# Designs tried in a protein design run: designed miniproteins, single chains. Part 20

Each design is a single chain, and the fold is of that chain. pLDDT is the mean over its residues in the fold that is shown.

## One batch from the design tools (miniprotein)

Design m705
Fold by ESMFold2-Fast:
Structure m705 (fold): chain A 92 residues (1-92)
Amino acid sequence: GPLAQQGAQEAAQAARQSGADAEARAEGNTVVITLKGADTSVMFGALAGAVAAELLGAEAETKTEGDTVTVTIIGKSPEEAAAGARAVADSL
């Protein structure tokens, strides 16, 4: 929904401000954040954000391939997914 999409965009913007190329997508209760050209600090921030999202009650998965990090956040609602995405943004 619109809230999850907004949270996803906020996370992508935070990642870009940290020097990574970032894309974010939201659909239903799921937010996917893709970070490209991630250095060690961006990778650590993504992992910390995924943990923070889980502490907020969302499910979070992190996949790393070279310098690309994909964070998938699955909430019980679009609002929970948006909150998880903001936690990732705050960690970047």
Scores: mean pLDDT 78

Design m706
Fold by ESMFold2-Fast:
Structure m706 (fold): chain A 104 residues (1-104)
Amino acid sequence: GKSVKLSFPLTVPADQVSEVSWWRQKPGEAFEWVASLSADGSEVSYGPHAEGRFTISYDKEKNTLFLEMKDLEPSDTALYVARVTLKDGSVLFSKGTEVVVEEE
C-alpha cells in the first residue's frame, strides 16, 4: 500500500504546548478525529480507522508535529488538519493538507 508522512512545524514555543492532534475532513462530511498526543508523550490515542496504520509523533527539538500514514486506502482521502492546544487554552490549526488516495 501507499504511505505518506505529514508535517506541521509549530510557530509557538514547545514548552507552551499542552496537546497535539490530527483531524480529517472527508469530502462533504464533518471533521473527524484521527489521533492525539500529550506534549510530554505520556498519553497517545487513535481513532478507530487510524489505529495500527497511523502514527502521531511530536519532535520537540524540531518543534514539528507529524502524522505517518501507512497502508493508505481510498477511504483515507481527506483534508488533514493539525490542531495544537496550548497551556493557556488557546488552540491553533494548520491550513490543512489534501491527501488523495486513488484505487489500484
Scores: mean pLDDT 84

Design m707
Fold by ESMFold2-Fast:
Structure m707 (fold): chain A 76 residues (1-76)
Amino acid sequence: MLTPEEQAELERRVDELVEKAKKAIENGDYEAAFQYIDELRSLAERAEKAGNTELAQRIRDKIDELVKELQKKLDA
């Protein structure tokens, strides 16, 4: 299971990757955006495996938002 300290570190990492992914999408760097989204998926799986289903779902929700934003840019 994740300690509170490990959870805080993981949440901080998630926020960093979400911001980087959004910036990559905005800049048209779709390859980088896909890489950041893939890393976020790995963090969600880590949270799920550690028994933190709530954190895993929050990360997946952020991934879904990023994927929708990326799809809108690609469809434009």
Scores: mean pLDDT 83

Design m708
Fold by ESMFold2-Fast:
Parts: structure tokens; C-alpha cells; sequence
Structure m708 (fold): chain A 57 residues (1-57)
């Protein structure tokens, strides 16, 4: 049984990892990986926002 807090923390972790992937791709100058990382970041942000809206503090 997952608590709302556990779901939110997992989603935050996904966003942080995606941000790291974006910065890594930018530092390497890999435009294709950068585009993919930005898409994953947008997906992770959207999921986190939906969870925050459903389970406000």
C-alpha cells in the first residue's frame, strides 16, 4: 500500500534524475540526447504536478 507521500517523493526523484540527464546532455553537447532528456523531464514534471494537485499538503 503506497502512501501519497511515497508517490510524491518518487515523482520528485524522477524529476531530479531527469534534470541531471538534461544537464549531462548539455555538457556533452549531445543534441539528440538533450531532446530526449527534455521530453522525459516534461513527463516527470507533469506527473509530479498531477500528484501534487491530487494530494495537496
Amino acid sequence: MESPLELILRAIGEVLRAIGDVFDAELRGDEEELAKAREKLEEAKKRLEELKKKYPA
Scores: mean pLDDT 79

Design m709
Fold by ESMFold2-Fast:
Structure m709 (fold): chain A 59 residues (1-59)
Amino acid sequence: ELEKQLEAIKKRINYRKKLFDEFERAYAAVQAAGLLTPEDREILEKIIKKEKENFEKYL
């Protein structure tokens, strides 16, 4: 359940922010390499958007 994970992230937001930045860079590199399907991009973009919203909410 995503909600349980969000509670954990709230307590460790600083660590997760670093991991998220690395994830975004990795995502951009994989996308540039042409390894993602359109469906994968939609899913990952939604995840990225949700994580950014969470950071804005908690910061």
Scores: mean pLDDT 73

Design m710
Fold by ESMFold2-Fast:
Structure m710 (fold): chain A 65 residues (1-65)
Amino acid sequence: GKEAGEGLLKTAGKKRLSAEEVKEALLKRGVSEEDADKLVEILKKKGKKYYSAEEIGEAIEELLE
């Protein structure tokens, strides 16, 4: 959930991340490139420039379910 998104924001040192920055933060945390790309596609479908911890957490939950 939101806690996973907050972890990625902490990894990047930012309050909001672009889809590209989310991919970079996931790769730094040892997530596979395949799973990181799937999450980025979920985020890109929302059509936003930057994503909050909550929005990133929701995308992670969508990927896992």
Scores: mean pLDDT 77

Design m711
Fold by ESMFold2-Fast:
Structure m711 (fold): chain A 96 residues (1-96)
Amino acid sequence: NDDEILRKMTEEIYDMLKNNDRDGLIDFLMRVDGVSREQAEDLLNSKALPAGIISDITGEAIARAVLIYEKNTESVLEAALNSKPSREEQLKRAES
């Protein structure tokens, strides 16, 4: 049942996004579609999924999970922006 598989994958990906489990999501992509760690990282940072790099069902599940996450957690962008100051503070420490 393709719909059940898609639903389960969407729920798993959504849970990883909700829990900020970036490493888990990278491992999922590497395990399920055999992409490299670098490719998985690029996919998570990209606005568009490259055609053929992952399976259609995985791509659909990711797209659905991201859409649900964006609707339910509008603070996601706020959290992502807040990570930049932390990184810049670390760089300032390295300079000093």
Scores: mean pLDDT 65

Design m712
Fold by ESMFold2-Fast:
Structure m712 (fold): chain A 82 residues (1-82)
Amino acid sequence: PSPLVLEAEILLALGRMFKSIGEKLFEQGKYEEAIESYKKAIELYERAIRLAREAGDEKLAAEAEKAKKEAEEKLKEAEEKL
């Protein structure tokens, strides 16, 4: 894959890591910390989407967009707990 695709894949993986951290924090009732982790995941997914689109990898861009939407839904759930 191109360097841009590799970077997008790394950013997607990092985003998934922060989403998982957010889910763990949410389960522990740490809603403010969960919100911060979900926001970080969303930022990383946005960067992955941009790089995937620049590389012309529409499949990777769609995967990152789906991951971003899921993280945004979890962010909303955590915000509703405050």
Scores: mean pLDDT 91

Design m713
Fold by ESMFold2-Fast:
Structure m713 (fold): chain A 68 residues (1-68)
Amino acid sequence: MEKVREIFEEVLGVSPIKEDDDFFKLGGDGSLTREIVKKLKERGLSVTVSDLIYNPTIRQLVDYINSK
């Protein structure tokens, strides 16, 4: 969870981000979505752009990653 939150805060440039805050409501777009996917992969967390679109909160994305 902490790794995902740190990446969301870094990429969006906003802090703090709550676990139920929607990435796209915080100003996330296609470019920022790609940057999150890249940074997650660098930390050993393999997700796609589609995974983030369907799981746009820290809680949803962490739950999805833990289900893999």
Scores: mean pLDDT 80

Design m714
Fold by ESMFold2-Fast:
Structure m714 (fold): chain A 72 residues (1-72)
Amino acid sequence: LSPVEKAVLATLYLNGGKPLSAKEIAEQLGVSQSTVSKALRGLEKKGLVERDKKTGKYKITEKGKEELLKTF
């Protein structure tokens, strides 16, 4: 994982797995929303996060938790 992908994944994990928008993650990390959105798309493609199409929010998957803990 890239440093940004790790930071995004860790942010979701530390929020108890609650769904967060790209804007919320960007505000928490102090980076641009576009940077977070690119990282989230990469993580979604890898199956490490999933997007709710109705809300646009992302949550960490079980695979994402395992990957984060192994690559920590």
Scores: mean pLDDT 83

Design m715
Fold by ESMFold2-Fast:
Structure m715 (fold): chain A 56 residues (1-56)
Amino acid sequence: PLKVLSEKELKILEIQGEAYERLLAGEDEEVVKKRVIEELRKLGAPEELIEEIERE
């Protein structure tokens, strides 16, 4: 079951969704990944999440 997400968590999901759309549109994966990391850092996302994306 889905838990009610905070505004910050919803924004994180939106950033990930936008990244997925950009990848489907044929943007370079490395460029999209760098953009996502920057947006997540601006939002104050957990370092653990940022590290996970960097490993991908």
Scores: mean pLDDT 74

Design m716
Fold by ESMFold2-Fast:
Structure m716 (fold): chain A 63 residues (1-63)
Amino acid sequence: FDLGVDREQALKDAEGATEKAIEYRKKGDVNLAASYATASALLYAMAGDPEKAREAIKKVEEA
């Protein structure tokens, strides 16, 4: 399952989800922000980068 071949795509999707989460957080749409933050964290973790997953959630919460 995702044997490292699409890690690049997962990281890209995670980054996009993080940006969307921050955007929705700033707009006051906390529910959408949380959904994107969760998706971002899962995608970073699946890509083998759990530290970035944690960092992404922190950025969304701080926004």
Scores: mean pLDDT 76

Design m717
Fold by ESMFold2-Fast:
Structure m717 (fold): chain A 54 residues (1-54)
Amino acid sequence: MSEKAQEYRQKGLDAFAAGDYRGAAEHYRRALLHEPDDEELRENFRRAAELARA
């Protein structure tokens, strides 16, 4: 994973742990711009986006 993708992924994980699912989804989306083929990252984004809607 690129350094920027890792940075945004970590911000997404931190936001998710804090219950900020909207923020987590945005951070994961930014990470995917740098690493679009990361399947785990795509799954994390999907979960955060679903929880942000609930």
Scores: mean pLDDT 82

Design m718
Fold by ESMFold2-Fast:
Structure m718 (fold): chain A 81 residues (1-81)
Amino acid sequence: GAREKALELLREAKEALEKGDVERALELIEEAVRLLPDDLELQITLGMVLLSLGVGKVINDEKFGIELSIKIVEKAIERYE
């Protein structure tokens, strides 16, 4: 189902980040977010992800922004069982 696929994409994003593949990690996070319902929760999740990525850029720590984004999406997926 969509939940299992989204969690698989987040697992792959974590692995890509551990290998230093920031671009691949971002692509996988975007794919996972697209599997969430198109409603208020999706809009909130997207806003929080964009804020986390922006914070990572401001502090010059893209890994931090991506790790926080993964946690945000994982939390959102848990709510959509």
Scores: mean pLDDT 73

Design m720
Fold by ESMFold2-Fast:
Structure m720 (fold): chain A 60 residues (1-60)
Amino acid sequence: MLEELKEELIRRLTEAGVPEEEARELAEKVVNAAKQWNLSEEQARQLGDLEVEAARRALE
């Protein structure tokens, strides 16, 4: 189940400066994309890593 990935992603996004509510929405989108595209755990984690990096760059 992708719940562990979702919790880790919320934490990482929040640490990057994303507000908790937005972090939850982004993590949910990653999990939903993983389910929709039947991504592996590794692929879902890679997608999450891209979201965290994008958030860090957007927040300067």
Scores: mean pLDDT 79

Design m721
Fold by ESMFold2-Fast:
Structure m721 (fold): chain A 80 residues (1-80)
Amino acid sequence: SLIEEALKLLFKGVSAYKAGNYEEAADYFIKASELSEQAGNLEFAAHAYRLASEAYRQGGKVDEAEKLEKKANELFKKAG
């Protein structure tokens, strides 16, 4: 399912993040977020976008991080 694939991508993102590969981690988290949105799980998508934002911030990509943080906040509002 889309959610099972999103969860696998989330775990890959966490592994990349722990390895210090922040841009790769952000890419995995964004893909997980997009699949979660397609599946209608907006809360999971919001959490994954927040993780992607943190990964971009750790990688020094502050503008990209802020854009994803705003997207996460929008999805949290839509979910709850």
Scores: mean pLDDT 88

Design m722
Fold by ESMFold2-Fast:
Structure m722 (fold): chain A 70 residues (1-70)
Amino acid sequence: ADELLAKVREAVEKAFEHIKKGDLQAAAEEIIKATRLYVELRKVGSSEKASEAFELVHEAVKALVEAQRA
C-alpha cells in the first residue's frame, strides 16, 4: 500500500510539472498512470491510503482542466 501511494504521489507531481510547462498531453498521461495506481490501492483494501490517492489524483485533474481553460 505505501509503495502504491508513493507512486501515485510521484505521478501527480510529474503531472503538475508538465502542466506548468504547458505539456498537457504528458500531464494527462501521468494522471492516467496515477488513476491506475489508485485503483490498485483500492484492491489492497487500504481505504485511508486510497482516499489520499483519490484526493491527489482529483487535484491533478482539476489543475489540468483549469490549464485547458486558460
Scores: mean pLDDT 80

Design m723
Fold by ESMFold2-Fast:
Structure m723 (fold): chain A 56 residues (1-56)
Amino acid sequence: KPSKETKEKVYKEIKEIIEKNGYISEEELKELAKKYGVSVSTVRKLAREAIAEYNK
């Protein structure tokens, strides 16, 4: 499982992408997964959390 620090960094980058584009693409999810050494499923979970926060 990724460290808490790694998850925070991934979440921050996801938020920046969503703020800029209004969404996050499949390619961006894969790129973040490779960059931080986490699974794509982990990035997708964080992206869902960020999207929910963005739309509150």
Scores: mean pLDDT 79

Design m724
Fold by ESMFold2-Fast:
Structure m724 (fold): chain A 65 residues (1-65)
Amino acid sequence: SADELIEKARKALEEGNYDIAVQYAREALKKDPNNPEAYRILAEAYEKKGQTLLAEGYRKMADEL
């Protein structure tokens, strides 16, 4: 389910595995394209990777849902 993928993404994010967090968050969006938590995980992961503009884009997506 999308919720299970979000749990996996959040755990990966907490462990510093940002690319794995991105993968699970993207898989969650394939099941539920309007999931704001998936966009928040993408934003946080990309910010931790130094991709600040991409992170800001995903934060705005989450806020508009």
Scores: mean pLDDT 87

Design m725
Fold by ESMFold2-Fast:
Structure m725 (fold): chain A 105 residues (1-105)
Amino acid sequence: AARDRIRAMGVGVGRHVRAVTGPETALKIMEAMAEAIVESKGDPQKAAELARKRARELGVPDEVADSIGAATGEITRLAVKAGISPEEAARDFLEGGREGAALPP
């Protein structure tokens, strides 16, 4: 199901971001991505821009922030295509992201 895919994407992103930024910053990034999904109201470009901006504010390098933005936009696009609300997509993504960010390398 598309919701299961969004959750699985969250796990993968959470693990990746943890490896790059450490566990504390990774959790903040996962939360910022989830908030961007909700605030975008289904606009993938807005979701990407909000997530990129917030990742940069958390002190991640520009290239990493761009990757975070792209991932947030793609998740938003997938949710819209599948008829999933931004709130449901953000919830499923964040649940996966917290799981992935909590796992040791």
Scores: mean pLDDT 85

Design m726
Fold by ESMFold2-Fast:
Structure m726 (fold): chain A 70 residues (1-70)
Amino acid sequence: YKELGEELYKRALEALENGDYETAIRLFSEAAYYFEKAGDTEGAEKSRQLRDEALAKLREIDPEKAEQVA
């Protein structure tokens, strides 16, 4: 599970950097889930924090879409 969380986290960062906030939100949520299953609380918390940042960015540009993925 930890390796899956790490891969998803890396992909989420790439999506965030590219401005693909919807994909970033989904991938950070999945990363947090797998980090929790692996017992990696720090990885899960970090992923949730960045998910929330991506959601805030999406809300600025597309509030309706942000409400759907929140």
Scores: mean pLDDT 80

Design m727
Fold by ESMFold2-Fast:
Structure m727 (fold): chain A 67 residues (1-67)
Amino acid sequence: MMELSREELRKLAEKVPEEIKELAKKLTDGLVAERARQGVTLSPEQREELELKIAVAIAEDLKRDAA
């Protein structure tokens, strides 16, 4: 289900507003904590990728809802 490479996600995330990046970080921290409760520990790389995907997804959803 990885449609975009990590490099492409990083480039897209650079265009995301800081407010959305902060929200994505908080959501990622919550998801990481929830996964830890289920006995699953994410690597730093997996956490970074998840944060980038969440930031991009929020930004894209906001653009679609505004259209």
Scores: mean pLDDT 75

Design m728
Fold by ESMFold2-Fast:
Structure m728 (fold): chain A 109 residues (1-109)
Amino acid sequence: DIYKKIIEKAEELARLTDNPILELIVAMAKVTKDYKSAAEIIYRLLKPLIEIAVEYEKSTDPEERKALREKMRAEIRKLNPFSTRELSDEEIERAVKLLIEMKKLYEEL
């Protein structure tokens, strides 16, 4: 149940961030029905982004939030260095929300 919800949020994040590795892991989870192993791999892959998202949610300073958005863009680029697509601030805020929702789901495990 919780593992399937994690995979759903990971799929949304993969589409939003144009992440081919994350998209592949999600596809394999759906084919194999091994949502648990996929969720564990996804956690290790996304841990740096989750940490940035937590700091972003805690920050109330606009300058700190801007720096954290740029840090998140940099970490997303490491997962797909061949992507020429730059995420908008609104897309980064959506990514933060998804990462925080995923963190809460992992905490329920």
Scores: mean pLDDT 86

Design m729
Fold by ESMFold2-Fast:
Structure m729 (fold): chain A 57 residues (1-57)
Amino acid sequence: MSPREREARERFLEVIREGGIDALTPEVIERVARELGLSVEQARRAARLAVADHNRE
């Protein structure tokens, strides 16, 4: 996993902690992808991993 993908995963986990899984909208995923220079596919992968991290806490 690249450093930017890891940062995206951390940002998505923060979004989930603040607003719940429903806060992880397509618009949030696309925004983070644009900010970090990731593809939307890479950001979606990071988002899925963040959901898994949240569900294991």
Scores: mean pLDDT 82

Design m730
Fold by ESMFold2-Fast:
Structure m730 (fold): chain A 71 residues (1-71)
Amino acid sequence: SLEKYKEAMEKVRNAKSPEEVRELAPEVKKALDEIEENVKKGKASEPELRIAASRRGLSVEETDALVEAYK
């Protein structure tokens, strides 16, 4: 979910070593996978959909069009 993604990224921001960042990577991946599942199910929030769009390299204009079409 979005909240899990934000939590995982906050842990990365507070990591004290490169080793800790590596150990946190699976949590970030799991949160992103959950966001992708929400997108597939038509249940994504706007911020989740924007994260999915950013991962695909969409422009701001393309992302805005996708958000409007998705809802």
Scores: mean pLDDT 86

Design m731
Fold by ESMFold2-Fast:
Structure m731 (fold): chain A 67 residues (1-67)
Amino acid sequence: SKEKERKEKILEKVEELMAKFIEEAYEKGVFTDEEREKFKKEAAEALAKEAEKQGELDIAEKFRNGG
């Protein structure tokens, strides 16, 4: 549905912003390699939980399995 597509696009934009933040912090030496991977996993789980709250279970699975 168009509503589902809208929600997916919004969550994907949030994912892009989170990814940029993590990568910039890693480049500046704020995170170790291990911390970078942990934060990426935590970001994916946060996005998945938000998708579940929006009723979009398949999008939630996509974030969990794609992270």
Scores: mean pLDDT 81

Design m732
Fold by ESMFold2-Fast:
Structure m732 (fold): chain A 65 residues (1-65)
Amino acid sequence: MLGEEQAKRTVEQTLEIIEREKDERAKEIFEKNLPKAKSLIELGMTAGVALLDIAVRRTIERRKK
């Protein structure tokens, strides 16, 4: 339960960052990887969601440079 809830919270926080930054590249990466991340959450493998969050954040950071 807790791991799945934390993964869902991470997905929500990642969406909030995308909405705040309005970064189309970050949104594209998120949408492309979201189905795989959801499958991993169902299997209890929450690490995939953390990698998705990191990928989105790094994309936004690179665009700001």
Scores: mean pLDDT 70

Design m734
Fold by ESMFold2-Fast:
Structure m734 (fold): chain A 74 residues (1-74)
Amino acid sequence: ASQEEIDDGIALILIGVGNLLASKGHYEEAVEMYEKAIELAKDERVRALALENLAKAYEKLGDYEKAKKALEEA
């Protein structure tokens, strides 16, 4: 596997962990996981997925400005 494939794989795991945290109402921790996934993701689709989940987490936190920015970048 290339470094890019490894990074995208880790990004997908981070998105999964973020989704689990969000399902439990831990939205601040979910945001941290999605941000790390965005930093690692090399594949545009993986990055977009992380940004979409980040936006949903920000909406749950009431940060609509950050949610909007994440959606515009996805």
Scores: mean pLDDT 87

Design m735
Fold by ESMFold2-Fast:
Structure m735 (fold): chain A 65 residues (1-65)
Amino acid sequence: SALDLYKALAMKEYGLSEEVVDEAVELLRKGDEEGAIELLMKKGGLSREEAERAVKGLKTGLEEE
């Protein structure tokens, strides 16, 4: 699926675990974009700029499903 491709891209680009990406996707499904950014910074070790880019990619995957 489109979402699976964008999840895989985020994992490769930012070194994120599937568990962390799945948690971010659930926050995005609930409309909590800032919560997803904060999660990726705290659990994923991303900078804010990296987390914002990762969230944009995951949102694209969600919108294509």
Scores: mean pLDDT 84

Design m736
Fold by ESMFold2-Fast:
Structure m736 (fold): chain A 84 residues (1-84)
Amino acid sequence: DVEKRIAERKARIEAGDYEELVKSYENAIKLFPDNVDAHVRLGKAYLKLGKYDEAIKWFEKAIELDPNNTYAKRLLEEAKKKKE
């Protein structure tokens, strides 16, 4: 099925893009360890890859840096629900 093959190829390309984003945001955090946005974006990239434990870890770090970040708290709850 051509449509199934196209969908599988698109998913692999998207996964590859998210793996590159993970590397990019990990490097950003190494340079700027207090960059809350980089921690949130890294967690989101892990969510897209289905790596929920990693996503939870990075959202928790973002909340440690900014306890009032409602967006990061919402994403943490989403990641916890998807892990179940």
Scores: mean pLDDT 80

Design m737
Fold by ESMFold2-Fast:
Structure m737 (fold): chain A 55 residues (1-55)
Amino acid sequence: MTLDELAEASAYAAPPFRQALEETRKTKSLGEANTAAARAAWQAVRDYEAEKAKL
């Protein structure tokens, strides 16, 4: 993975991480919110890689 690819993947991960963290934090502990946010970020990166593979 190049630095440019890492930067692009990070840009796709950051918004879903923040959204999941804010939503989960309303009703859950910080630890549970971090876990949910990490899963959302990981899924976003996988979706990005899957789209890239189609091209």
Scores: mean pLDDT 71

Design m738
Fold by ESMFold2-Fast:
Structure m738 (fold): chain A 99 residues (1-99)
Amino acid sequence: EYKEYLESLLKIAERLLEWVRQPLTPLERDILAGIAYMLAGIEKIAAERSTDPEVAEFEKEVAELFSRAGQALADGNVDEAIRTLEELIEFLKKKIEEL
């Protein structure tokens, strides 16, 4: 069920946010940036495979938010990464509420 998939993504995003809020070394930030980029890549592929334009557009936006979080982490901008992940979490929660 698509709802279960989104709930899993929400848990992943929440866990990533918890880790980003910890005092991190540059290497730990780079690893988390890599994880965010991988998640963005998965969502981009999901969007490209979707036959539903509404689902495709949603997954494309999720991919963009993960990419922005990854870029912020790679740049050492922890505050921006936190803001972007909080935005992603709210975006996922609202979509789950619709289902």
Scores: mean pLDDT 87

Design m739
Fold by ESMFold2-Fast:
Structure m739 (fold): chain A 62 residues (1-62)
Amino acid sequence: AQEYLDRGTELLGQGRYEEAAAEARRAIELDPTYLRAYDVLGLALSFQGRVEEAQRVGRLAR
């Protein structure tokens, strides 16, 4: 979980938003309670212009 999130964060910093979203989804699959992975996914979706999906993910990250 944590190792996939670390990659997701690096990919966000590199502007690889689609890949960052994929790594965040993998972290969530391994640990659905890892709230930080939902934050990374929400940011990646937001930067891709997928605002409605980002908002739905943000509700889960509460």
Scores: mean pLDDT 73

Design m740
Fold by ESMFold2-Fast:
Structure m740 (fold): chain A 66 residues (1-66)
Amino acid sequence: TKEGADNARKGAEDYLKKAQDEAAKSTPEEGNKILKEAQEKVDRNLKIADYLEEKHKSLEEARKAA
């Protein structure tokens, strides 16, 4: 759904910004780990968002073609 895609993208952006803020307050080693885990989560969420957006778009096009 469109809401699902929007939520996934917003979640990824918010999570990344929070992780960067936490990394800045941590030691360099811990900061690197936080950023790596955050990037993996962001990549996953963006992939899901793209899938959901394409599905929603396809469904809307089908309805308008009728």
Scores: mean pLDDT 76

Design m741
Fold by ESMFold2-Fast:
Structure m741 (fold): chain A 60 residues (1-60)
Amino acid sequence: MHRLRVKAPSVEAAQKAAAAVNERHPDVKASVEGNTVVIESDGDVSYAVGAALLAIGESL
């Protein structure tokens, strides 16, 4: 299992990022812990990071 954490500037930004990852990458589980997005998969999660960062940037 692979687990990656991406810190967002706010809880709202983290929620938007997690939602975007879940919509675009259904084989990956994204959840929110405070202002941090936690991405979990049995495979590679690197492709989901781009979607999370884009969603965080859009929230600014």
Scores: mean pLDDT 74

